# Designed miniproteins, single chains, continued (2), part 25

Each design is a single chain, and the fold is of that chain. pLDDT is the mean over its residues in the fold that is shown.

## One batch from the design tools (miniprotein)

Design m4899
Fold by ESMFold2-Fast:
Structure m4899 (fold): chain A 60 residues (1-60)
Amino acid sequence: SIEQELKELEKAKEELEKQLEETKKRYQETGDEKDKETVELLEEAIERAENEIEKLRKEL
């Protein structure tokens, strides 16, 4: 169902947001450019998840 798909996407987004917070903290501590790149990739993944959630909500 659309409701079940929304719950799964919301959970996935929450996990990505947690990873983003952890990676941002690591980047602040180390200054490693690889962590900076990971932050950008996670932000993109979160945006894609948000767009999919909005799309599914509009289907209702």
Scores: mean pLDDT 84

Design m4900
Fold by ESMFold2-Fast:
Structure m4900 (fold): chain A 55 residues (1-55)
Amino acid sequence: MKLKEEALKLVEEGNFEKAGDLAFLLKLEGRGEDAKEVLEAMKKAGAEISNIESA
């Protein structure tokens, strides 16, 4: 599963809840750079990301 690509697609669709969940999973897998890219994309799209930053 390409979690980063799926998460970025969810950001584009405005589904920030699922995108945030996938960013959390990326961080848990040690893929911090991919998680950061997803969070930056969400932030640029206007999402509130405070709940994800605590993960």
Scores: mean pLDDT 72

Design m4901
Fold by ESMFold2-Fast:
Structure m4901 (fold): chain A 58 residues (1-58)
Amino acid sequence: SEELEKLKKEFIEKYQKLMDERLAAVDAGDQARVDAITAEIKKLNEEFEKKVKELYEK
């Protein structure tokens, strides 16, 4: 569906940005930043799953 394709595109874009930021934080030795971004990635995954479920609800 068009809505699902939009959600996938937004998810991939945000996920890639967070992964790049996390790699930069790892390289800088900033563990607090690594932990914060890891939490954001988890939240992004949970939000994506919720939105996909909402699309199948109705």
Scores: mean pLDDT 84

Design m4902
Fold by ESMFold2-Fast:
Structure m4902 (fold): chain A 55 residues (1-55)
Amino acid sequence: HMSAEELFLKGIEKYAKKNNKDPLEIVDEMIEGARAAGRDEVVEFYEKIKEKLKS
């Protein structure tokens, strides 16, 4: 079993590979979408995912 964060990380990496995109670009787009929707808690979650992608 994987945590929600690990599942999201793997999903972003898979999507990025399939679409020949940078995983950081994908997560930045997701953060911006969440900010536009006023979903502050979701923004914070995606920023944690971004930190793990940088590591």
Scores: mean pLDDT 80

Design m4903
Fold by ESMFold2-Fast:
Structure m4903 (fold): chain A 55 residues (1-55)
Amino acid sequence: MLSEEEREALVREYLRSLGWSEEEIAAALEAFGKLSEEERQALADFLTAVFRARA
Protein backbone atom coordinates (compact mmCIF):
# COMPACT_ATOMS: atom_id res chain seq x y z
CA MET A 1 0.00 0.00 0.00
CA LEU A 2 3.03 2.30 0.09
CA SER A 3 4.26 1.76 -3.48
CA GLU A 4 2.65 3.76 -6.27
CA GLU A 5 1.78 0.54 -8.09
CA GLU A 6 0.01 -0.90 -5.04
CA ARG A 7 -1.73 2.40 -4.35
CA GLU A 8 -3.00 2.60 -7.92
CA ALA A 9 -4.35 -0.95 -7.80
CA LEU A 10 -5.89 -0.39 -4.36
CA VAL A 11 -7.62 2.83 -5.39
CA ARG A 12 -9.00 1.26 -8.57
CA GLU A 13 -10.32 -1.76 -6.68
CA TYR A 14 -11.77 0.33 -3.85
CA LEU A 15 -13.51 2.85 -6.09
CA ARG A 16 -14.76 0.08 -8.38
CA SER A 17 -16.31 -1.62 -5.35
CA LEU A 18 -18.14 1.65 -4.64
CA GLY A 19 -19.57 1.64 -8.16
CA TRP A 20 -17.34 4.33 -9.66
CA SER A 21 -16.88 4.45 -13.43
CA GLU A 22 -13.51 3.97 -15.13
CA GLU A 23 -13.43 7.69 -15.97
CA GLU A 24 -14.01 8.65 -12.33
CA ILE A 25 -11.29 6.24 -11.22
CA ALA A 26 -8.87 7.77 -13.75
CA ALA A 27 -9.69 11.25 -12.43
CA ALA A 28 -9.03 10.07 -8.86
CA LEU A 29 -5.63 8.68 -9.86
CA GLU A 30 -4.75 11.99 -11.53
CA ALA A 31 -5.76 13.80 -8.34
CA PHE A 32 -3.54 11.45 -6.31
CA GLY A 33 -0.63 12.40 -8.54
CA LYS A 34 -1.20 16.04 -7.59
CA LEU A 35 -1.32 15.36 -3.84
CA SER A 36 1.41 16.69 -1.58
CA GLU A 37 3.42 14.30 0.59
CA GLU A 38 1.36 15.36 3.62
CA GLU A 39 -1.92 14.70 1.80
CA ARG A 40 -0.67 11.32 0.55
CA GLN A 41 0.29 10.34 4.11
CA ALA A 42 -3.10 11.40 5.48
CA LEU A 43 -4.88 9.43 2.75
CA ALA A 44 -2.81 6.31 3.41
CA ASP A 45 -3.57 6.51 7.12
CA PHE A 46 -7.28 6.99 6.43
CA LEU A 47 -7.45 4.03 4.03
CA THR A 48 -5.57 1.81 6.47
CA ALA A 49 -7.99 2.71 9.27
CA VAL A 50 -11.00 2.05 7.02
CA PHE A 51 -9.76 -1.36 5.92
CA ARG A 52 -8.87 -2.40 9.46
CA ALA A 53 -12.28 -1.27 10.75
CA ARG A 54 -14.01 -3.23 8.00
CA ALA A 55 -12.42 -6.44 9.26
Scores: mean pLDDT 68

Design m4904
Fold by ESMFold2-Fast:
Structure m4904 (fold): chain A 63 residues (1-63)
Amino acid sequence: LEEAIEHLKSLGLSEREARVLALRYEGRLSQAAIARRLGISVGTVSRLERRGLAKVEAANAAR
């Protein structure tokens, strides 16, 4: 998880965006489970996931 978070941050993601994506991808957690663990709303998790995915896609497209 920590390696995934650091990699995602290297792609331009914020700490929160990187943590949400790492928990989804590596931890296999639902948005509701991530919201509970991070103490935020499901809507905030969804928004952080979308922002993070957009940044990952932009980094991949620049390749």
Scores: mean pLDDT 79

Design m4905
Fold by ESMFold2-Fast:
Structure m4905 (fold): chain A 83 residues (1-83)
Amino acid sequence: APSPEELELEIDIALVTMQVAILRKEAERTGNEKVKELVDQAEKKVDEAISALQAGDFETARKKIDEARKLVSEASKLIDEEK
């Protein structure tokens, strides 16, 4: 069975992955290149977090998912400014 720490990371990764997917759709609709760049960077950080989690490196997985969340927050703010 997965450890509590592993399960928490899996949930956090899933939530951020969903946020990235929503922002990617908005970026594609608006054509905002800066938002697209931030979303691409966030997606890469999510991939790195998943790889770290699969390797059992929970510290790196947490760091990468936190970095992805910051990029998601920045992209969300830019989308709100365009509305």
Scores: mean pLDDT 84

Design m4906
Fold by ESMFold2-Fast:
Structure m4906 (fold): chain A 64 residues (1-64)
Amino acid sequence: SMMEERLKIAQELAEIMKKAKEKITDPEKLAEINKLVSEALLALSEGDLEKAREIIEKLKEIVE
């Protein structure tokens, strides 16, 4: 269901944010991560799961 997919994406986003706080100390990189997180949350609120997933993959590249 769409609601279960949204919850799963939101949980994955929360885990990425946790990793970012633990691994990233560069304030410019943290600002970029925060911007992408905001964009992913907006996409989720709009029901654009595809866009949210694309942003999450980009976040993983920065954090991992």
Scores: mean pLDDT 83

Design m4907
Fold by ESMFold2-Fast:
Structure m4907 (fold): chain A 87 residues (1-87)
Amino acid sequence: GAAEVAELLRGAARVAREEEGVLEAAEHLAAAADAAAAGDLEGMREHYVAAVLAAAEHARRELGEELDPEEVRALAEAEAAKLVAAA
């Protein structure tokens, strides 16, 4: 349900902030968790997609990872749809 999705997203935000150092992704994941807890599934989806895109940009910039932005967005949208279905 929405509460379980919110807890998963808060956990992901903590990992992004504390273990990976991707602050922009962590902020979006925390906002997605807040949206999920409030029943705002559209806000959750938008923030989750933004978090994945921020993480991919960080990987490109800092680690030299080459990722297709369109493919990253498509994967983020697919995963966000699963989170919406689980909420």
Scores: mean pLDDT 85

Design m4908
Fold by ESMFold2-Fast:
Structure m4908 (fold): chain A 93 residues (1-93)
Amino acid sequence: DVEKKLKELEKKLKELEEKLGEEHPEVAEQKFELASLYREMGDYEKALPLYEEALEILEKALGEDHEKVKRVRLLLATLYYEMGDDEKAEKLR
């Protein structure tokens, strides 16, 4: 189930990037979904860059005070703590 979802999300992300460009909010949402699946699998090294990219896109598109931006920031901070990078986690607070 998880591997099937992973391939489907990876394909959808690639298609959205090609059609809408890398900075579109829909691309950011897809990166967030893919990152969340990697996190559930314990693959933090793959989840991290996808959350970081999603945050950057959403901050530019929606502004730093938007609920979606705050959601990604919180999850990214939690992921940094889980990886032992307390300094990076603190910077997101």
Scores: mean pLDDT 81

Design m4909
Fold by ESMFold2-Fast:
Structure m4909 (fold): chain A 60 residues (1-60)
Amino acid sequence: MFTATLEFDSAEKAEEIAKELRELFPEAEVKVDGNTITITTDLPVPSAIGLVLWAMGMGL
């Protein structure tokens, strides 16, 4: 189990990224609370890191 919390400048940006995450990783649970996204997944650690870095726009 992996859980990550990501904070964005606005609720609009958080919802936009959450929508993309739900499309790319349908197995992950994506919750939005204002400008904060909480992602819960059972992906292997390398894949979980990739998901977080993708959401931050950094890539691997």
Scores: mean pLDDT 72

Design m4910
Fold by ESMFold2-Fast:
Structure m4910 (fold): chain A 65 residues (1-65)
Amino acid sequence: SEIEYQLEQLKEALRQAVPTHSLGTLERVLSAYVEALKQRFPERADEIEEEKERILAELRKLYEE
């Protein structure tokens, strides 16, 4: 689906940005993108929010190193 594609692209882009950006910056970018995506697909907002939490957990793990 378009939502799955957009979230997968976002996740990969954020992973690639880890070496050059702070965790706080990537968390803000993720939040802004997710809010925009929820505006486009309000009927799937819960699914989008759940995937946001999964992406956040993955990003935080990368910064623990």
Scores: mean pLDDT 83

Design m4911
Fold by ESMFold2-Fast:
Structure m4911 (fold): chain A 70 residues (1-70)
Amino acid sequence: LSSLSPEQQKELREALEKAREYEAAGDYEGAVEALVEAAKRLGLSPEELKKLAREAGFSEEVIEAAEKAL
């Protein structure tokens, strides 16, 4: 994955936690938006976002929607 600074790594962790909360609540749209915004801010490619989201345990539906939104 991309080389991230400690501050960017913290932002990524916070964004992943927020997105997980949305998905757990059934707000898949909110989860997708949170992942896409984090990827755009951190300069992640669709492939990098896909790997991170899959490792974090997101559903394939959320991962596919986030990839398409990038």
Scores: mean pLDDT 78

Design m4912
Fold by ESMFold2-Fast:
Structure m4912 (fold): chain A 84 residues (1-84)
Amino acid sequence: MAEAERLLAEARELAAKAAELAEEALAETDPERRKALLREALELSAEAARLYIEAQRLLGEPEEKVEEYLKKVEEERAKGLAAL
């Protein structure tokens, strides 16, 4: 299960980076730069969620649930990008 632990650590690292970019975007005065930072934050957040879900798969989560979670991540990412 070292692989699942590695994926969880990587997911946390990407999630932290996404949070930093989102916070930077809130302080950004240029609308175009703010939008670009938010877009990058959303992409990193989605990638972190996908790595977390892959770790759950390795830990025995049923494939049907994994597919459901991945679908939800993509829907949330698309919704977030559309809101920009």
Scores: mean pLDDT 85

Design m4913
Fold by ESMFold2-Fast:
Structure m4913 (fold): chain A 62 residues (1-62)
Amino acid sequence: SEIERLEEEARRARELAERYAAEAEAAEAAGAPREEVRRLVLLSVGYRLRAIGYEIDRELLE
């Protein structure tokens, strides 16, 4: 169903956001270049916003 698809997509996006956030933290701790850390942070934020979008779409379907 569309609701199940949106729930799975939201879950996957949230998991990816958490993974990229953890990778950004690890990269910063390892002394990676600022630009690399920034890219990982932006990926984390992007997936977090996508998860919210899927959750809103799911709520609109009830």
Scores: mean pLDDT 87

Design m4915
Fold by ESMFold2-Fast:
Structure m4915 (fold): chain A 78 residues (1-78)
Amino acid sequence: EELERLRKELAEIDAQMDTVNARIKEVEAEYEAAKDTDPERYQELLDELFDLGVQSLKLAVDKVVTEREIRRLEEERR
């Protein structure tokens, strides 16, 4: 059943988004601590935040696409 497959994909996307968001918060805390004390670490954390931001955006797009497909299939069943 395609709806079950899409729901599983959505759950996997949500799990990946939770992981990325948790890491973003961790890096943001480290970034705030490092900005006045460790300029090299601060730059490394900035680079990681940009990479995490790109990952978050890709996952957000995948989630929207998957949610739209689920909604479309649910409407077809009604």
Scores: mean pLDDT 82

Design m4916
Fold by ESMFold2-Fast:
Structure m4916 (fold): chain A 77 residues (1-77)
Amino acid sequence: SHYSQGHRYYLNQDYQRAVDYYQQSIRQDPNNSQSWTGLGRAYMRLRDYDRAIRYYQRSLDIDPNNTSARQNLQIAQ
């Protein structure tokens, strides 16, 4: 899946490619909270904290129990 590709690029520190694949995942399934969290993490690494915050918030809007998004949102703020 596009999510799995994004995650692999993220782990390989290819954050720009990770963003591209997470965005493709969200285009196919906008309710995939993990892909929104992945975008947030990638933008944290790219030091775009404002975008990271918005994507973590979007992930939590979809899944309020996403502890990873909640923890990372606190770090980004």
Scores: mean pLDDT 89

Design m4917
Fold by ESMFold2-Fast:
Structure m4917 (fold): chain A 72 residues (1-72)
Amino acid sequence: MAEELLDKAIEALRSGNYEEAIKYFEEAIKVNPELKGEAYRMLSLAYEKLGNEEKAQKYGDEATRVFEEKKK
């Protein structure tokens, strides 16, 4: 269930388990692609916390793209 995966990802992120958070966010997107915007924002944050600036920027850009499509 995508909402359960999001809750687990957010809790892992809050607890400093960034790699686990990334795993749950990726699974949530696979189960419900409508969550891409929210999940990409959180993936960007998780990668930033891990020091992976390249992936943090990539997912931040993807999240912005999803929100722009939703707004139009």
Scores: mean pLDDT 78

Design m4918
Fold by ESMFold2-Fast:
Structure m4918 (fold): chain A 86 residues (1-86)
Amino acid sequence: SSKREEILKLIERLKKIAEELLQEFPDDPEAQKLAEKALKTAEEIENTLSSVSSEDLPTLLEKTKKIVSEFEQQKEQIRQRAQQLL
């Protein structure tokens, strides 16, 4: 379904956030922790998606959107801090 495809794209976005954090901030322990958390969260959502009923798919999509948004915000906070330190 289109909702399942959207969730899969959001899972890939979480993996991309982790990749970008590790590439952009390789020596930042907070960035490493956030990347690890993003990868673990992506795996948990992927596992849920494999067993979720079609009726629960909209709820999973909305939760996944919120999770991705929160990781995007935390990544930007790390970037802003790094930019201020030059």
Scores: mean pLDDT 87

Design m4919
Fold by ESMFold2-Fast:
Structure m4919 (fold): chain A 56 residues (1-56)
Amino acid sequence: GAAREAELEAILRRGLAAIEEQRSVTVGRVALHELRKLGASEEQLARVEAAVRALE
């Protein structure tokens, strides 16, 4: 529903911002774990995975 979609987008935005600010693979992997647990789409997961890969 809309509330779950809003929550997923909020977690995605915060996770991407934290990866950029902290330059931490660990922060990115934590964000991926939370998004997977909440059933994020493959597109949303791919965006975080790409950000993590850019740090490696």
Scores: mean pLDDT 78

Design m4920
Fold by ESMFold2-Fast:
Structure m4920 (fold): chain A 58 residues (1-58)
Amino acid sequence: MEELEEALREEAERFVKEGYDPDIVRKAYQEALERAKTEGLSVEEAIRLFRELVEKYK
């Protein structure tokens, strides 16, 4: 589970560096992490969900 949390954090940091709103990125990160833990998502699935949530919230 630490690997999933770390991968999502790294992806979120990349998005902020690329100019995405940090508040949107944080919201997407928190929701993706919670859903990944509750739904048993893989690292790849969690990253995909995070990207979809960033697009939804912008």
Scores: mean pLDDT 82

Design m4921
Fold by ESMFold2-Fast:
Structure m4921 (fold): chain A 62 residues (1-62)
Amino acid sequence: SSQQQLSDQLRDQVDYIKRLTEQGRLSREQALAVLERQKAVAESLGDEELARYIEEVMEEIR
């Protein structure tokens, strides 16, 4: 479905942001700002599992 494709793309973007942050290539503040927006998108798609995953990633960065 188109929603599944959007969720998959969003998950890939989240994982990319996580990797950049772990490598020190993206600041904590920038990562949290991007992830907050991506969490809102996941919630708008009804993907509660992805939204929870994004929150866990944000907690790791905080």
Scores: mean pLDDT 86

Design m4922
Fold by ESMFold2-Fast:
Structure m4922 (fold): chain A 77 residues (1-77)
Amino acid sequence: MKVFSEEELQAKPEALEHLKKAQEAIEAGDYETAAEHLEKAIELMPDWRSAWAGLGQVYLKLGKEEEAAKYFAKGRA
């Protein structure tokens, strides 16, 4: 069974560190910091679907539904 996504297993260490920081920020309710780290992860790995999906969820929590929809679409394209 997959424990991690294939994108996470192939991630650059810097991108993976940003994803980890984003997850910690989400758990803390700091969605602004989470968005910043997810954007950095995507900058390093633009095809990373999990990071795009995470950014979509974070923007939903920030009340930015239109932006969230765009990020979800990017994560599935």
Scores: mean pLDDT 74

Design m4923
Fold by ESMFold2-Fast:
Structure m4923 (fold): chain A 66 residues (1-66)
Amino acid sequence: MKIDEKEVLRAIGLMYLHLGRLAEKQGKFEEAAKMYELASDYFRQAGDEELAEETRKHAEELRKKA
């Protein structure tokens, strides 16, 4: 089977998004922001520009709370 590099990058982005959400639920806003920043970078590399921008903005908001 042909593994799509874009699909792998998106999957990694979703993993970091999930980790960021868990950290945010624990009140660990600095850690959550780091996870969302990583997720945004992977979504951007995968070509998911809209999701990348939303995730980056969320990370910026969390850094202001940390």
Scores: mean pLDDT 82

Design m4924
Fold by ESMFold2-Fast:
Structure m4924 (fold): chain A 104 residues (1-104)
Amino acid sequence: KEAAEKTLNETKANLLEVFSEMLEEGKPKDEIEAMLRIIWDYTINLLKEKHGLSEEQAAKLKEVVKKALAKVTEILEKGLPKEQAVAEVAAILDETKKELLAII
């Protein structure tokens, strides 16, 4: 669990940095969502390799991530100020991390 939590903490930090930077650059929401999805897919594959997750566990992680990405898209659609959008996404990523750790 400790190694998985470290990986997820690093992923959360990377996702927030990428999200914030892409918002500052004025990237369209579909490009932001696509980049976050790529980072999450990489992380799930890394977790499978390091922890020997079953295909069932990996499928559950993908469903949790899919729900998290949908929530991030809702934040982007609201057109919030950057600081508020980043804070809302940070909260979504914290809850996502907890849900992923419960599956692992």
Scores: mean pLDDT 83

Design m4925
Fold by ESMFold2-Fast:
Structure m4925 (fold): chain A 94 residues (1-94)
Amino acid sequence: SLEEVKKALREIFKEIGITLTDEQIEALARAVLEMREGRLVPSPEILQKVAPVIESLTPEQVKALVEGLRKHFGEEVAERFARLATHFGKPVEL
């Protein structure tokens, strides 16, 4: 569920050492949920809110985020998010 995804994301970002706003967590959670439901790229409305978050992360933080996503949501979600991050100039070696 959306609430389960939000909880996992809060845990992942806490481990990375980043504090996100509730709006940023919700946008990321909706992006993850859409990816779990088969979307390769989040819907445009969600993408607009997620893009600044990805752009604010260092390459090491993006890698840690992708690994956290793999652990909680599986390989497919992690790979889709890694490709999205690469599109915003934050490539992750898989």
Scores: mean pLDDT 82

Design m4927
Fold by ESMFold2-Fast:
Structure m4927 (fold): chain A 62 residues (1-62)
Amino acid sequence: SMEELRRLAEELARAIREGDFATLARILQTHPRELLERVLGLIPADSAEQRAAAVLVETMAP
């Protein structure tokens, strides 16, 4: 659902801001890349968190 994707986007952005590598690893390991690419669109454009999340998602297997 959109609400679930938004909550995941908020958690991902927070983990990036706080340098919470354990949460980042968990999110990347428990969600498919295609879902995380959709989540990326819900993080504010041109933010540091959005740029960092985009780099992390690009490191996932296709």
Scores: mean pLDDT 79

Design m4928
Fold by ESMFold2-Fast:
Structure m4928 (fold): chain A 70 residues (1-70)
Amino acid sequence: LLERAEALVEEAVAAAKAGDFDAARALLLEAARLAAEALARTAGREAAEAALARAEARIDELVAKLKAQA
């Protein structure tokens, strides 16, 4: 799952550089979900859900900043 999450982050960066911020957001959210799934197996479901919510908020903030720079 870690390799898939890393691949999705690289795809998201490429999409953002191409100006496709909707695709970048979707790919980052999928990567965050895979990372949260892995975290749930070690730290528990509640910790994973909290981490996913924080990641989603940070992804939205990052996408908004990238759009503002364009």
Scores: mean pLDDT 76

Design m4929
Fold by ESMFold2-Fast:
Structure m4929 (fold): chain A 86 residues (1-86)
Amino acid sequence: AVFEPITEEQAQAVLDALAEAAAEADPSTAEALRQMAANVAKLAEGGASVDEVISFINMQAAIAKKTVSNPEFLDAARERVIAILE
């Protein structure tokens, strides 16, 4: 069901993908990716659904793309992370 809480395995896969992306990114984009990872971890600990996590990632990426040095890299990382949850 769409409203099932995100699993620890799904959350960890998302966090790992964001950490890998942050390691390869410029400092500005890496900071945005690390902030996204921190927020995803908090949502998972709070029992958020997969759909809520996807919605959050999409919203935060849309906002961050306006200020980061490499918005295309941020968007590619977002697409990869969303694919893990779909």
Scores: mean pLDDT 84

Design m4930
Fold by ESMFold2-Fast:
Formats: structure tokens, sequence, C-alpha cells
Structure m4930 (fold): chain A 104 residues (1-104)
């Protein structure tokens, strides 16, 4: 269930050319589909997690890099919603099949 959503999301992110954001995109998609969060709620939750993670280990550029990956993930969610209409497990499966055929 969740593992399938994550695998589909990560593969889509790679095929869409945003592989560095794949984990953030997968987490965002799980929040949207499983937790029924809005995109704004999912983005805010991930940003708060990044802030807590980097509060003690403020590596120069580290926080900014994670925030950039969240922005790429958010843009990818918006792009997929425009292409498929709704962010659902079935629409993710159909999109992945289409992207794999186009990449071949």
Amino acid sequence: MEAEIRELAERIAILKGVAPAATFFANMVVMLITEKMTLDEAVEKLRKEVEKRYEEMKTPGGKAAMELMIEYAEKLVKEIKEETGELTLDNLRKLLEKLEKEAA
C-alpha cells in the first residue's frame, strides 16, 4: 500500500527529471493520498520536519537544499494534477506506464 505509492512516486520523479527530489515527492504523495492532506498542508509539514532536522546541525546550504527539493516536489505534484486531473494511486500507475513508454 504505502510502499507501492512510494515506489510509483519515486519512479515518476526520476522519469520527470527530478530524481534528487524523489524522496520528498514520495512523502508528499503519501500525505496527499493516505492522510488526505492538502498540498499546502503537506508542504508545510515537510518544511517543519526539515527545520527541526537542521536546527541543531545547521550545515551551510543543507537546509536550503532540502527546501529546494520540497519546492521541486510541490511543482511536480501540481504538474501531475494538471496532466491527470487528480492525484490518485490509479492515476499514478497510468502516468508511470505512459512515462516508461515515452522513455523507451
Scores: mean pLDDT 78

Design m4931
Fold by ESMFold2-Fast:
Structure m4931 (fold): chain A 77 residues (1-77)
Amino acid sequence: MPPVVILFVDENGVVTDVRVVPSPATLPFAPEELVGKSVEEAVALLRSYGYTNILVLPVGSEHYFPEMVGHTVTGSL
């Protein structure tokens, strides 16, 4: 299955954390380059490198069970 890129986003739509599941796939850039970007900029950058399975979660969800929590998906589910 293609890896899922999880973006944690604050109330202003700014990326605060990035995770790649199930394995630590090597990104062509440092994940911290996505931190501080808007969700639209982060998604566009990821899609430009072929990452189509992107899950956006609100900040604070990192401690919850992230099974199906996501309101923005930029690829086919």
Scores: mean pLDDT 62

Design m4932
Fold by ESMFold2-Fast:
Structure m4932 (fold): chain A 62 residues (1-62)
Amino acid sequence: MTPEQRRETALEELEKLNPELAEKFRELLERGASLGDALMEVAKIDHDVMRQVAELVSSKEG
């Protein structure tokens, strides 16, 4: 999976779980944050959502 596809997958799954966090995540990426940095900011707000998104992205890489 490309880094671009990983970002798209993470955003899509975040939108399903929490649309408000997905909006913040999208803004961070638009400002040039890395996927890791954006996920860390989401984790500060909601650890469980970040865990679920990370697992879903990982499973779709296979």
Scores: mean pLDDT 77

Design m4933
Fold by ESMFold2-Fast:
Structure m4933 (fold): chain A 110 residues (1-110)
Amino acid sequence: SLKEKAEELVKLAEKAEKEGDYYLASHLYTEAGYLYFKAKDYDKAIEAYEKALELDPNNYVAWLNLGEVYFKQEDYEKAIAAYRKALALEPNNARAKENLKKAEEKLKEK
């Protein structure tokens, strides 16, 4: 299942982190977060992306994906904050610009 695969990736990420491979650990946590997101386990997706960002705060993919999870939860303020972090790292990222605009439009509706 998606959750079982995500749990395997978290265990591999924890091993990589203990071995000092922070790049690999951040990448594996980002993949685990995406699988949790696809499984609609948004709390575990957020936890995985937050761990990825602790290890590599320049991981713009983790910032983008974290924003998408918050957007799905209708936490538009947190989604905007995450998308702005992604856009600060990659100013020309079309996905970050588009997602930021959508989140700002949603916040104005509420």
Scores: mean pLDDT 90

Design m4934
Fold by ESMFold2-Fast:
Structure m4934 (fold): chain A 66 residues (1-66)
Amino acid sequence: GPMVDLEGARAWAERFPSAQSYYELGVGYYLAGKYEEAAEAFEKALALDPNFEKAREGLAKAREMI
């Protein structure tokens, strides 16, 4: 399900690792200004689903901010 905060997104990704949960964690890190951590989370999402377009776009945006 959707996560509304960074701590919730991290807990969800750790308990139920999936492309979606890592993507939500990456978005949370990006909104917090933690671009290196956001890029790592998007990379993990893509490792689980290489066709996850939103994670690929998130990774590109996070890399632009580093």
Scores: mean pLDDT 77

Design m4935
Fold by ESMFold2-Fast:
Structure m4935 (fold): chain A 73 residues (1-73)
Amino acid sequence: SMASLRAQIKAALAEVGELKTKLVELKDYDTVKKIQEMMKRGAELYNAGDYEGALAILKEAVEYGKKRVDELS
């Protein structure tokens, strides 16, 4: 359902936000910039009504952020 997709998008945005904060603490500003660009693209897709596309890019941002935090920790 659209309500379920919106809930998943909200959860992914929260997770990406936490990872972005951690990457700022780790001073990986290049990864932070990439995540911010992905979040901006996700927001554009969400505003266009493409919830599946928004969720997909946010999940990619989560995966990318987790990998970088693990590499730097």
Scores: mean pLDDT 87

Design m4936
Fold by ESMFold2-Fast:
Structure m4936 (fold): chain A 66 residues (1-66)
Amino acid sequence: EAEELVKKGKELYEEGKYEEAIELYEEALKIDPKYIEAWINLAAAYQAAGKDDKAYEYLEKARELL
């Protein structure tokens, strides 16, 4: 289920729908907070949306789990 949300989020990201992608990645992380790929994708989506500070914060979260 978390994997399906990440897959859908990636599709939205590729369509330029960054805010919708963010919502799906956040939902995936509520299901599995240790899903490193979801943290990385969330950071990328925030960066694409122009929110670099949040992107950095979520990349740090991914690094903590590595």
Scores: mean pLDDT 83

